# Designed miniproteins, single chains, continued (4): the designs that were tried, part 104

Each design is a single chain, and the fold is of that chain. pLDDT is the mean over its residues in the fold that is shown.

## One batch from the design tools (miniprotein)

Design m15596
Fold by ESMFold2-Fast:
Structure m15596 (fold): chain A 100 residues (1-100)
Amino acid sequence: MATGPTTIVLPGSVEEARKKAAEFEKQGLLESAKFYRYSAVFHEDEVRGRELILGFLGERLGVPVETVERRMSRVFRDADGQWQFVLDTNPGERAPDPPA
């Protein structure tokens, strides 16, 4: 079975992440705003931001943070300076819908 990795791309700067977070918050899209605020933290403090992003993904997937970390095959910065999180997923495993 072909397992395709899921790639999560963070905004390229703290300012871009904060701007997107503020825009989503004003629209009432609190989950998206929360993710972009965590992306801004990752640019300022990689360790703290990583913990927040992994916690967010754990909540979204309905699994413990340790499971998300175990499935995280790569965390790297691409040629354009964007951070990418590569998460391995099982073919039959679907992320649960985000909580309302």
Scores: mean pLDDT 69

Design m15597
Fold by ESMFold2-Fast:
Structure m15597 (fold): chain A 80 residues (1-80)
Amino acid sequence: DALRSMIPESRRLRYMVDGKEVEVTVTVNDKERTITIEIDATTNSDADIAALRKLVEERAAEYEKMTGIKVTVKFRVVTR
């Protein structure tokens, strides 16, 4: 569909968290207004995971305030 060409269904992104690069997989479902962020616990510390979760929650709240759109953010910690 048209939205799939603008926002990749699943993408590996790097975030700067406390001066460290943290790699995550982000999946966006625009129809259900859900953003799933997946982080690997084998390659990231518990502190980095907690810091990223806080950053994501803050950004989601700000986005809802700016757009008026409620978005469900799912934070998944996986072991690979």
Scores: mean pLDDT 67

Design m15598
Fold by ESMFold2-Fast:
Structure m15598 (fold): chain A 66 residues (1-66)
Amino acid sequence: SDRAAGLVAGAVALVGEGRYEEARRLLHEAADLGGKPHEVADEILELVKAGRYREAGRLARERLGA
């Protein structure tokens, strides 16, 4: 969804600023929108922190509907 995609994009920006707790919160909100487990959001957070943006984006689209 457009809202979930926006939350994921916001989380990526926050990770770039070192704001990991706020990024996690946005990713958990994206997971909640789709009724998905927070473990998926946490996996996406770790990929973004590792600079693996293509994998993070793929997982967000497939698993969070983002």
Scores: mean pLDDT 85

Design m15599
Fold by ESMFold2-Fast:
Structure m15599 (fold): chain A 80 residues (1-80)
Amino acid sequence: MMKLSEITIPLPTKLNEEVKKEILKLAEEVKEDRRILTMLLAYYESSALLLEAHGKTEEEKKILEMLKEIIEYLKELLEE
């Protein structure tokens, strides 16, 4: 199993399609570790909440949409 300290977590403020793919790949690699998945979910949910409250630009809205897709995918993995 991959240790939390060995995982590179992409920053939400740098989110683009390429970074989103890396996050989804990371989620697939750690999907058997519910603790890591829960931590990732909490991290991205907190980031989405902050961006939703303070995001005003089209770029920030696009990042929020990508974050929502990541959050939905992580929730689906946790339901299995």
Scores: mean pLDDT 71

Design m15600
Fold by ESMFold2-Fast:
Structure m15600 (fold): chain A 100 residues (1-100)
Amino acid sequence: DVEEFKLLMSLHYTALEIIKFLEENKSKIDKALYDELVSQAQKIIDAVKNRNIEEAISYAENLIKLLEKAKELSTDEGLRRRLSLAVETLRELIEQLKLA
């Protein structure tokens, strides 16, 4: 399915962008939480490469919970805003994938 493939590629790209901004803000995030965030984002990428939609959705839902936790623990308004945007983007992609 062309639409499903496009959504998976969007999810892959979103996970890469999340890894990038997490690395740029590594000093502002608890190390254990940082490691979990990067791990879940990497698992999304691996699931997309294996075309495992159910796993990709599951890891994306886990990443959302960890991003929301990172936002609660952060006092940096710029980081909080970027985390909120990442959560919104992931939620929209998950909803579209479930309908595809």
Scores: mean pLDDT 89

Design m15601
Fold by ESMFold2-Fast:
Structure m15601 (fold): chain A 80 residues (1-80)
Amino acid sequence: SLLEEARRTLEADIEALKKLVEELGLADDPEIQAALEELRRAVEATLRALEAGDEAALKEALARAQEAAGRLLELIKEKS
């Protein structure tokens, strides 16, 4: 199903980012931890919106996830 595909993709992406953060030695950085947690929350909101079939909530959650991902990547670039 679309929801199962989205869940697998998002979970895999989060795990890949966690692994990258650990390999770069950034796992204990508080700014990286906060940014990763914000991304995780945004992903959870996206999955909830998909389950509810709420297009407005999905658009909002996706925008939030994009902003959170951008912040995390910027911090990784600055600190690595």
Scores: mean pLDDT 81

Design m15602
Fold by ESMFold2-Fast:
Structure m15602 (fold): chain A 89 residues (1-89)
Amino acid sequence: MKEKLFEELERTAREAEEAYKAGEYEKAAELALRAAEIIRKLAEAGAISEEEAKKGIATMYAFAGEALKKAGKEEEAEKLFEEARKIAA
């Protein structure tokens, strides 16, 4: 199960970057948030540390925020930036 979660994380993060480069910003944000959920599952399964999970989730939330900002969804983007800051603290 853990190995499949790492594979799913790598695939999802790659798809998020590809969507962002293609100008599919809402899709990129959705995929980044899915990657954050996979990171949480990895921590819950004991596959990564809580500190590693916090850094990864904060990174994915910041990426989703940047994508939503490019999509013109400034309010949603700011909420994700605030969540990323809280997690990283």
Scores: mean pLDDT 86

Design m15603
Fold by ESMFold2-Fast:
Structure m15603 (fold): chain A 82 residues (1-82)
Amino acid sequence: WEKWLEEVKKQMEEYRKAGEGRKARALVAEAIGKYLGVEEKGREIAELILEDPEAAVERLRALMEENREKAEKLAEELEKKE
């Protein structure tokens, strides 16, 4: 995961340096979708970023918020079993 994210960050930096912010946003949305295990939703958000960035950001935020709760609950369970 981390090494894959590092590659995504490098590509995003290249897009930003070239002035292609929309490509950078789409790349991040795909990365988030893959990380959260919802690649299909991530791709839908990536496509939406190119057409309607504001709506895409709202969907991405909702997806991250749902995943944050799962991540926190999983961390607590792992800590209790230690």
Scores: mean pLDDT 62

Design m15604
Fold by ESMFold2-Fast:
Structure m15604 (fold): chain A 95 residues (1-95)
Amino acid sequence: SPIERAKELLKKVLEKAKENNLPQSLIDSIETHLKLVEEETDPQKVLFILDELAGILEIYLWAARQGGAPEEQIKVLQEIVDEVNAEVERLRKEL
């Protein structure tokens, strides 16, 4: 199911963010969007939730690069951004 894939993706990126000690505000944003996806039954609304999170994550990545965050943190943030954007594009093609 598109919703189950989005849910599993957000659980995966949340764990990755926690394991790599990414900023608490970013972790909180991922957790909030995971909860929104868990309560949703409409795949179109799940697409909008993931697209919003992708935009938020891109802002965090930009801020990390500008602030001179550790290269490993930037790499993990980029991977998370790429994975969320890939699922957004996949959902757009299925809906």
Scores: mean pLDDT 89

Design m15605
Fold by ESMFold2-Fast:
Structure m15605 (fold): chain A 95 residues (1-95)
Amino acid sequence: ELDEKVEKFLKEQSDFFNKALEKGLTPEQIQKLASLLNEIDRIAQEKGLVEAARYALELAEKHKDDPLLASTYKNLAILFAREAGDEELLKEVLE
């Protein structure tokens, strides 16, 4: 159930991005964003929610100059940290 919630959330984020990107981005940019979201999902399923949260946080920091990308990755990190029950990580993500 928890893994299903994470997978559904990541899929919804991917669908949201693809729909938004159809308005002006290239197919290559769409594929790149989908690949990054799929990688976060893979990490969550294989390594757990804490590692997924850390990876999403790193992506948010890397893309801090892009508000849409930074916000999306930060929200993913918050979700994973909260679901994992890691209060210290959640505080780090929220800063």
Scores: mean pLDDT 68

Design m15606
Fold by ESMFold2-Fast:
Structure m15606 (fold): chain A 55 residues (1-55)
Amino acid sequence: PSRAELLAQLDAVEARLQAGLADLVRNRDLSPEEVAALQADIDALIAQWRAQIAA
């Protein structure tokens, strides 16, 4: 796949991860600290994958 296709796929993955976190927040009574930790993990994974695609 082209770099543009990989980035579009990554954007879709990010959207799914964010939707999943929103569902967990609504349904699991996560603490603010747990939400922050999960958000940081999502951000770190997406940043790492973007760097891999850009290389």
Scores: mean pLDDT 81

Design m15607
Fold by ESMFold2-Fast:
Structure m15607 (fold): chain A 69 residues (1-69)
Amino acid sequence: MKGLAGTFLENAAKDIPYSWAFLEAMYLARNNDFKSKKELIDAYKEYLEKHNFPESVIKGSVERLENLE
């Protein structure tokens, strides 16, 4: 609940400039009580891939999120 996933994305927002993909990930986290950090990251990666973001952006965004505490 709101918990770890929401706090995690809020902290990430300090380092990541505005992007619609990031905002969608935040929205996903807010509306999914049973998402773990891994599930959230997996869903975010899938969203970026479906919207044809460059591989470097996908990889960088995922790695940055995976390394946040």
Scores: mean pLDDT 59

Design m15608
Fold by ESMFold2-Fast:
Structure m15608 (fold): chain A 74 residues (1-74)
Amino acid sequence: MSREEVIKQARMTVEMAAALYTIELAKKTGDRSLVAKAIEELERLYEEEKDLLSPEMQEKMRKVIEEGREVYEE
């Protein structure tokens, strides 16, 4: 709700969108290494900033990570 919180949520939304896009590309190309890298970066961001995010954003972030792990682990 503060200016800083809004900026963080917007930034995390962009990062999530980038990760989802990478996961979709990896599914189409079969390159799982792209998913692994994207998920590792997203997990780092989640651990660093999760307490500053809304519960809804935290859950969305976790779901994206779980989807990426499923693609990677097959």
Scores: mean pLDDT 72

Design m15609
Fold by ESMFold2-Fast:
Structure m15609 (fold): chain A 87 residues (1-87)
Amino acid sequence: DLKRIEEFIDLMLKLGPDESLRDVLIKHFFGSDELLELFEYSYVKLFGRMMPLDMSVRDYLSDIRNGGELLNTLNRYYNLPLVEIPK
């Protein structure tokens, strides 16, 4: 769910807040390519634009928090496997 995404981002924020999300996932989470794809896909669905390749963990967290209410609606409509939306 959305809270799990936020918790994952918060964890990554402790590992490399100013590093790119991509670099933190690859460096600290083995087999991170699928997880990176999930975060990129969520970003595209939420904001209607490609996630910047060098987007920092901090910037991603800020964007998701600001758009979090919309993320739940988008995931419901598109049946994204990334976030389970509470009713």
Scores: mean pLDDT 60

Design m15610
Fold by ESMFold2-Fast:
Formats: C-alpha cells, sequence, structure tokens
Structure m15610 (fold): chain A 89 residues (1-89)
C-alpha cells in the first residue's frame, strides 16, 4: 500500500471508531453499527477507485471490522457473519 493511502486508511479507522462509539452510546444495535461501518468502508474504497471485491480489499475490510469490534465490544458472532458475507460478495 502507498504511504499516502496508508495514512488515509489510519485516519479513516480513527474517525470510524469514534463514530461507532457514538452510535453505541445512543443505543444503536451492534448489527446496525457494523452495517454503517461497512457502508463507510465501501465509500472509502470508492474514493480510492477500488471497485468490486479483491483479496487486498477483503483483508483491509476484515482488519478494520476486527479492530473496530474490539474497540466497541461487538459480539464476535456478528463479526464472523460479516466476514463470511464479504468473502461471498
Amino acid sequence: MEEEIKKKWEEWIEKVIKKAKELKKKGVDDLDIVNEIVAELVDFFYELGWYGMNEEKQKLMGEALKKIAEEIGIDKSILDSIEEGLKSA
């Protein structure tokens, strides 16, 4: 990954963790929080010109979802379901 893209990725992760924590405080369901995060990921990749699914994109999505889930305490069963869905997309 280019250093510029890596910096944007790190900034995006920080922003989304903050947003996810705010949604959790508002009582939003964990599944709805994850769906919002996936939508933000799709938008981020769209800005990079990355379309469709590939191994690099899948890896980055998995890493982001895992890190965010650990930060806000999302149930692993929800994370596993989303990761399986991303593989089939």
Scores: mean pLDDT 71

Design m15611
Fold by ESMFold2-Fast:
Structure m15611 (fold): chain A 67 residues (1-67)
Amino acid sequence: SGPVSEAEKKEIDEKLIKEAKEKMEEELDDPSVLPATPLELEYAERMMAGSNPEAREIIRRAVEYRK
């Protein structure tokens, strides 16, 4: 569907990655249950550079697990 602007989609994507990061942090003990879509992983890579070390490690583990 196309009635949504690209800027709005970017905001939604940003919200999704933040929510995913929260979930990943809760499930850190078992990375096999970490949810991650291609979009979330792509956005997570960008955020890893700016995120705190713990969040970066969680995202990195999720990305590697998906490979």
Scores: mean pLDDT 55

Design m15612
Fold by ESMFold2-Fast:
Structure m15612 (fold): chain A 83 residues (1-83)
Amino acid sequence: SKISGEALAELIRRLHALGLSDAVALGTALHAARLYDQGRSIEETVRESVARARELAAAHGETLDEARQRAIAELLREFLERS
């Protein structure tokens, strides 16, 4: 994987700090790591991972507001650009 286990754990922790549940944070981080490992662009990975975060949140009976979606996108982009 292009993303280390330690880096993945840090991403999950930061996503959780944005108010995501453990399941949504974990699922979002793993989805981003998988897409990036498959050679997807950073912007494509960010876009699809934010969509996945919305889907996972909805599975728990909730939706992510636009501000939180933007925060997730910015966090993922910054994280992947450093990877």
Scores: mean pLDDT 84

Design m15613
Fold by ESMFold2-Fast:
Structure m15613 (fold): chain A 97 residues (1-97)
Amino acid sequence: SELAEEGLRLGEKGVEIGKNAKTDEEAKEAGRLAIEGGTLAAQGAESGGDPELSLRGGELALEGGVLAVKKAKTLEAINSGIAGALSGIGGQFQASL
């Protein structure tokens, strides 16, 4: 599924940015990428795409969201990271159905 592949790509990018985040804006961007990646992973699974790609995309979105929370300095960036982590869990759940 193109959606699952894009979700995986965005999840990987979110983890990379999250690991290297030095600013609140970078942490917020990692969270934003996790939200989008996890959402696309869930949509890919729901549309009958490759469940392994959606599971991996969801795992990376969860990791990126957690990293965003750890690096965040504002409530806005923390909320972005939490939303990203939850989107990652959702992607993994849909891939497991």
Scores: mean pLDDT 90

Design m15614
Fold by ESMFold2-Fast:
Structure m15614 (fold): chain A 79 residues (1-79)
Amino acid sequence: SSSLMEEALKLVDEYLERLEAALSRARSWEEAQAAIERITEELRRKLAELGLSEEDITFWTSLLASRGEVFAQRHLAAQ
């Protein structure tokens, strides 16, 4: 339903903000990767609790991880 997808998008946005905040404090790619993995798994759990399909969960968590990697690249000068 539209309401389910709207709630999922709100969660994705919230977790992306949390991820960007964590990555702004990362000093290395290793720290950045750990933050991406942790926060992506938290999002996965929340989306599963909402009742999203495995395909939708994989899509949104992959998008979050990808966005996190781009953010980390921007903030880490050498990797």
Scores: mean pLDDT 85

Design m15615
Fold by ESMFold2-Fast:
Structure m15615 (fold): chain A 60 residues (1-60)
Amino acid sequence: FSPEQMAGAAARLALERGAPTPEALKIASRVYNEKLSPREVADLVGTSPRTVTRTIRELL
């Protein structure tokens, strides 16, 4: 997956879990800049790698 897709999924999942918009944007920026894997994104937002990859597919 591209860094853009990963960042988008991270932002969506953070918002769905009740994070405020500024926090979701900080998470997305970190995911994009550090090129985080689905596992690392899952750890950051408190979910599973499966949920991260499913969210990326839903955003296509």
Scores: mean pLDDT 82

Design m15616
Fold by ESMFold2-Fast:
Structure m15616 (fold): chain A 91 residues (1-91)
Amino acid sequence: GLEKALELVRKAEEAFKEGVESGKIDEGLEKALELLEKAKEVADEKFQKLIEIAKELLEGLAEVIKAGEVTEETKKRAEEIKKKVEEYEKE
């Protein structure tokens, strides 16, 4: 399962990058999130947690890029992502 999950994660990263570079951030994010959900279906429980953190990070980054500024919602999301990363590192 891991090899397939990693391949889907790479495709998600590429989709998000293409969306940002083309100015189609929402489309790139949507495709990336769909690929990350497929990766979760074939990943083990620990790797599923990492994928969830990656999903929240991409959503937060997309909001910052689209807004051109840091909003209160973006700050809250960044704090939640930091907490999840810290919890993952302690495991």
Scores: mean pLDDT 75

Design m15617
Fold by ESMFold2-Fast:
Structure m15617 (fold): chain A 97 residues (1-97)
Amino acid sequence: SKQEKIEEIEKRVQEIIDEFRARLATTDDPAERQAIAEEAVKRLTELMKEAINLQPDLSDSQKQAALQLPKEFAEWELEVLEVGEEEARARRAARAA
């Protein structure tokens, strides 16, 4: 079913996120962290494309926004590691205002 396919994609997304976080924990080098983030974004973007294909009723604008979510997620995780969760949250709130 569509729901079973979505659950499969969600599990694969979580596996990539767990691997991404584990790899980030092994280094404090900004360049290496950026490379790890770029690999995670690429893999998550492919899964997002699969998820979009299960929802053909999405507008082009919604599809474009969804394809940006992996990059936004990776940027958030890197910012949390750099400045901590409270400051990262404050910066995100300021950008949304």
Scores: mean pLDDT 85

Design m15618
Fold by ESMFold2-Fast:
Structure m15618 (fold): chain A 78 residues (1-78)
Amino acid sequence: GDEEEVVKLYRLRASVEEIRARVERLLALGVPESPDLPLVAAYALETGLSDEEAAELLRELADPLARAELSRRLLSLS
């Protein structure tokens, strides 16, 4: 799954299992499926974002510049 790739790329403190559990929670709340959802879930776990804030962030990732900025922020947490 994409969760393994996110942990590997960004060397995160959050485990694959924690990211997967957060993805499942966001999906249960009606957040749409997206290939960016594991990345958003990982960032939310590392920074303490709420489920509402994580859902808003996912919407912003339709913009490639916003995605690049999120990747930069995740790298700064490792």
Scores: mean pLDDT 77

Design m15619
Fold by ESMFold2-Fast:
Structure m15619 (fold): chain A 70 residues (1-70)
Amino acid sequence: MDAASAATAVAMTREVALSKGPEAGRAVGERYAAQLPGEAAATLRAQTDRAVAEAERIRREKEEQLRQSL
């Protein structure tokens, strides 16, 4: 796949993971990966998994900041 398509899939996965949680983000990443041949699908899954991990970390930091401001 081209870099622009991969970047779009990763960005969509991250946004969904940030707004709806890591499970929803992984589902978006899997939907994009399912349209690709095996090697490209594996590469995209690795990239979207990293995006979900980043989103989960950001969500936890935001929750902790809100807790500390109380």
Scores: mean pLDDT 78

Design m15620
Fold by ESMFold2-Fast:
Structure m15620 (fold): chain A 73 residues (1-73)
Amino acid sequence: SAEEHVERAQKLYDEGKIEEAARVLVEAGDKGLVPDEARMLANVALIYYKKGDIEKAKQYVKEALEVAREHLA
């Protein structure tokens, strides 16, 4: 479900598993479970992660999680 994907991504983020958290949000977006904005933000996070900018990657995952959670309410 959408809620299960968001909770899994949040847990991964809290554990510092930023790439895994972003990938879960991209998967949820590809399945139509979260807004396209959340999927796009998660993809931006993966780009920064691959560039070694972990702090920006964290910020974009956090923003993607916020967008995803707003659409679950």
Scores: mean pLDDT 88

Design m15621
Fold by ESMFold2-Fast:
Structure m15621 (fold): chain A 83 residues (1-83)
Amino acid sequence: EGEKYLKLAEEALKKGDYEEAFKYALKAVSEGLHLYQEGKNEEAARVLRRASEVLRRIAEKSGDERARGLADRAEELARALEE
């Protein structure tokens, strides 16, 4: 499910629809957090790391500080789950 949202975010980003891209990336982060709550730490880390990469690209292209902040938080959590 997280991978599906990430793919949709990347398609929206490619079309220049940064609002749609952010919404799907946010759903991917939510899925990663859900996986973490279920004890699926490895899968959660993968989804969150990829969501962070997409969010950084959204921030780079749009200047959206929400996307930048969420990317930083998702990356921090993914690292914590892997270490």
Scores: mean pLDDT 84

Design m15622
Fold by ESMFold2-Fast:
Structure m15622 (fold): chain A 100 residues (1-100)
Amino acid sequence: METVKEILELIAQGDYDKAYELLLEALDKDPDDPRLLAAAVALGLEYRPTPLLEELRRLADEVPDDENPVVTALRRAAYVLERLGDLELARYARELADKL
């Protein structure tokens, strides 16, 4: 939970390298956490091919591109998290995007 919020904050800061590092570390500990996978698809990170990851990737692709790629990533994360039922994290991601 807290790790996903930190990853979203790093995305909002444009610190993609650190976001990738933290995400990969978290996925190493919990490789099937759908919230971490939502962050992975938002970042365009190639990860283990799973039916769930491909479904989340398809959901993310439904979100239109913004002129700011950071806003696009955060809105995609928010949409996927909302579809997973994590309304708290989805709201957090949207709030970060709205501040940009």
Scores: mean pLDDT 79

Design m15623
Fold by ESMFold2-Fast:
Structure m15623 (fold): chain A 82 residues (1-82)
Amino acid sequence: KDEALATLDRMLAHARAQGADPALLERLERIRELVAAGAPEQEIQDAMLELAEIVIEQVRAQGKLADAERMERQLQQIKAEL
């Protein structure tokens, strides 16, 4: 719910501050469009989880293994609470 959105917004702000890939930011904007259009909660949630997995993979590819592991742990916790 609102906590998941707040967490995602915080992660987006952090990623942007760290010089995240512009393509990743564009994908987040698409998710925001789904929210604005009133798409089903599950569809929005699934899209957010998919985006999070892509972010983790890109962070890992950049050699930031500790950051990737922390993000993966947080994602698994979120999935377990769904």
Scores: mean pLDDT 73

Design m15624
Fold by ESMFold2-Fast:
Structure m15624 (fold): chain A 90 residues (1-90)
Amino acid sequence: MLEYKEKVAEKVIEALEKAKKRLEEAAKETKDKELAEKLRLGVEQAEETIEWLKKNWKDLSEEEVKLLEASIPKLEEMVEKLIKAAKEAD
């Protein structure tokens, strides 16, 4: 279980780091000032979640680990939708 928790935590952190970078770029490029502010808040939340996972991954329950792993595709989908909205903003 510990090795599995570590691998899932690493995958989630990697996905969040990629999401953070893409949201930062979108926030700088979008003409929608309100959307830019929301994207910046998303970056801050991703940073906080990365730090929380780095400190707490060993304390995660088996159920929490499975939920985190299942959340990766959903996170990626949400980021893609946000990036598209940012690009379409005029």
Scores: mean pLDDT 81

Design m15625
Fold by ESMFold2-Fast:
Structure m15625 (fold): chain A 98 residues (1-98)
Amino acid sequence: AEELVREAEKAYEEGRYEEAIRLAMEAYRLAAPHFTDKEYQRIAARAYLIAAKALYKLGRYREAAVYAFLAAVYAGLAGDEELKEEARKLLKEALEKI
Protein backbone atom coordinates (compact mmCIF):
# COMPACT_ATOMS: atom_id res chain seq x y z
CA ALA A 1 0.00 0.00 0.00
CA GLU A 2 2.82 2.48 0.87
CA GLU A 3 4.44 1.95 -2.56
CA LEU A 4 1.13 2.69 -4.33
CA VAL A 5 0.69 5.92 -2.33
CA ARG A 6 4.19 7.04 -3.37
CA GLU A 7 3.37 6.19 -7.02
CA ALA A 8 0.09 8.15 -6.73
CA GLU A 9 1.95 11.17 -5.28
CA LYS A 10 4.47 11.01 -8.17
CA ALA A 11 1.65 10.78 -10.75
CA TYR A 12 0.00 13.86 -9.16
CA GLU A 13 3.29 15.84 -9.23
CA GLU A 14 3.71 14.94 -12.93
CA GLY A 15 0.17 16.16 -13.76
CA ARG A 16 -1.21 12.64 -14.35
CA TYR A 17 -4.32 13.30 -12.25
CA GLU A 18 -6.52 10.41 -13.47
CA GLU A 19 -3.66 7.93 -12.85
CA ALA A 20 -3.00 9.49 -9.43
CA ILE A 21 -6.66 8.84 -8.48
CA ARG A 22 -6.50 5.23 -9.73
CA LEU A 23 -3.25 4.46 -7.84
CA ALA A 24 -4.49 6.19 -4.67
CA MET A 25 -7.76 4.22 -4.66
CA GLU A 26 -5.81 0.98 -5.23
CA ALA A 27 -3.69 1.85 -2.17
CA TYR A 28 -6.88 2.47 -0.16
CA ARG A 29 -8.35 -0.90 -1.19
CA LEU A 30 -5.23 -2.63 0.20
CA ALA A 31 -5.38 -0.59 3.44
CA ALA A 32 -9.15 -0.83 4.04
CA PRO A 33 -9.17 -4.41 5.53
CA HIS A 34 -6.77 -3.11 8.24
CA PHE A 35 -8.96 -0.11 9.22
CA THR A 36 -8.13 -0.48 12.96
CA ASP A 37 -4.34 -0.27 12.36
CA LYS A 38 -2.94 3.28 12.69
CA GLU A 39 -0.32 2.81 9.94
CA TYR A 40 -2.98 1.59 7.51
CA GLN A 41 -5.25 4.48 8.63
CA ARG A 42 -2.39 6.86 7.65
CA ILE A 43 -2.07 5.11 4.28
CA ALA A 44 -5.84 5.45 3.77
CA ALA A 45 -5.70 9.16 4.72
CA ARG A 46 -2.80 9.83 2.32
CA ALA A 47 -4.55 7.88 -0.45
CA TYR A 48 -7.80 9.84 -0.05
CA LEU A 49 -5.89 13.14 0.20
CA ILE A 50 -3.89 12.60 -3.03
CA ALA A 51 -7.09 11.48 -4.81
CA ALA A 52 -8.89 14.60 -3.50
CA LYS A 53 -6.04 16.86 -4.72
CA ALA A 54 -6.16 15.23 -8.17
CA LEU A 55 -9.98 15.50 -8.35
CA TYR A 56 -9.68 19.19 -7.42
CA LYS A 57 -7.17 19.75 -10.27
CA LEU A 58 -9.64 18.06 -12.65
CA GLY A 59 -12.47 20.41 -11.54
CA ARG A 60 -14.40 17.56 -9.87
CA TYR A 61 -15.03 19.62 -6.73
CA ARG A 62 -17.91 17.61 -5.21
CA GLU A 63 -15.86 14.39 -5.37
CA ALA A 64 -12.75 16.25 -4.14
CA ALA A 65 -14.74 17.45 -1.09
CA VAL A 66 -15.96 13.91 -0.29
CA TYR A 67 -12.45 12.44 -0.60
CA ALA A 68 -10.90 15.28 1.44
CA PHE A 69 -13.48 14.67 4.19
CA LEU A 70 -12.60 10.94 4.22
CA ALA A 71 -8.89 11.83 4.31
CA ALA A 72 -9.50 14.03 7.38
CA VAL A 73 -11.45 11.22 9.11
CA TYR A 74 -8.70 8.63 8.56
CA ALA A 75 -5.96 11.12 9.51
CA GLY A 76 -7.85 11.81 12.75
CA LEU A 77 -8.13 8.09 13.48
CA ALA A 78 -4.38 7.71 12.85
CA GLY A 79 -3.60 10.70 15.12
CA ASP A 80 -1.86 12.55 12.27
CA GLU A 81 -2.76 16.20 12.96
CA GLU A 82 -0.71 17.65 10.06
CA LEU A 83 -2.38 15.35 7.52
CA LYS A 84 -5.80 16.07 9.08
CA GLU A 85 -5.27 19.85 8.79
CA GLU A 86 -4.12 19.54 5.14
CA ALA A 87 -7.24 17.47 4.35
CA ARG A 88 -9.53 19.95 6.17
CA LYS A 89 -8.01 22.86 4.22
CA LEU A 90 -8.62 21.07 0.90
CA LEU A 91 -12.19 20.21 1.99
CA LYS A 92 -12.88 23.92 2.66
CA GLU A 93 -11.36 24.95 -0.70
CA ALA A 94 -13.40 22.31 -2.59
CA LEU A 95 -16.65 23.30 -0.84
CA GLU A 96 -16.06 26.96 -1.83
CA LYS A 97 -16.08 25.84 -5.52
CA ILE A 98 -19.55 24.18 -5.33
Scores: mean pLDDT 85

Design m15626
Fold by ESMFold2-Fast:
Structure m15626 (fold): chain A 111 residues (1-111)
Amino acid sequence: MAEVLVFSPAPAALGESDPAAVAALRARGLETARRIEAAARERGLPVVTTEATGDAATIAAATREHFAAALEIARAVGPDAEVVTALLRQVGYFLGTSAVRTPELEEIARA
């Protein structure tokens, strides 16, 4: 897939200086994002994907910009925008450091 959600805060922001540990966190976050994307698509929810490459700071900056734009798009979509907005925000947290979960995300992550 050419469109992939890839992001992680700079290692210092994670309290993690080991490049291998940062890479493992990114890989786990990416897999979680793919699962959420697939489940959202199956439910007919809008899906926004992006490809961010480079060092951790570049990826984090591009991902923040992308999620800000995705949240605006989700709000413009209409009645389900709050659910989509919450989903996109939580994907950001999964790919970052903490997984703040809602009932909707818990269901999607289980699928």
Scores: mean pLDDT 48

Design m15627
Fold by ESMFold2-Fast:
Structure m15627 (fold): chain A 65 residues (1-65)
Amino acid sequence: DKLAEEAEKLALEEGASEGVAIAIGKTIEDNGIKTLKGMIESMKESNGDEGAIKGLEKFSKEKGV
């Protein structure tokens, strides 16, 4: 899935851990890009990986979601 690969790459570029980036890509692959906002909210709520949150917010902005 091209969107999953792009999301993983952006998360890694913003400093997300490899495991978190892989989990992000799998979630988008399994559920589609519409899950993106929910994933960002969930990560913020759980005090998750800040690099991953930044990467996903950037990805969301670039894709117009």
Scores: mean pLDDT 77

Design m15628
Fold by ESMFold2-Fast:
Structure m15628 (fold): chain A 78 residues (1-78)
Amino acid sequence: SLEDQLQALGEETREQMVELIMKRAGVSREEAEEMLKLTDEEMLEKLKELGLSDQEAREVLEEIHRLEREGVRRAVAL
């Protein structure tokens, strides 16, 4: 169903964002999932606390936003 496709796409998008945070910040899956609940400002601060530079933290946030936009684009196309 369309609902099943939307659910699968949402899970795929979330998984991509979780894996990105785990890879870039060196955190566990559980921590990455908690980080996705943060605001953009809180996410940048958390990434810097984890050892990323200001530039690296902004690049991670930009990639998260890109993945989210792509997920929405694909959902609208369903």
Scores: mean pLDDT 86

Design m15629
Fold by ESMFold2-Fast:
Structure m15629 (fold): chain A 90 residues (1-90)
Amino acid sequence: SEVIELGEKVIELLEKLVADPDNEEVQEEFGDLLHEMASLMTPEQLEIFKEVLAELNATLAANPDLSEKERLQLALEAFKEFLEKVKELE
C-alpha cells in the first residue's frame, strides 16, 4: 500500500513534467520519490519494476529522435502499467 501511495505521487509528478519538462523543482521531487518508492519495494514488486523499466529503455533506444515530452509521456505510461501490475498483487 505504501508503494502504491508513492507510485500515485510519482505519476502526478510525471504528469507535471510532461506539461513542463523544465521544472527543476518537480524533477528533483520526482527523483526523491522514485528513490523512496524503490527502497520500499518487495522482491516481487522490484522484479516487475525492472521488467517495465527494461521495456521502456528498449523503446527509448529504438526511437532516438523522440522529443523530451514524448519520452516523458512514454515514462508516464510505463509507470501507470507498473502501478496497475503492483495493484494486481494485492
Scores: mean pLDDT 84

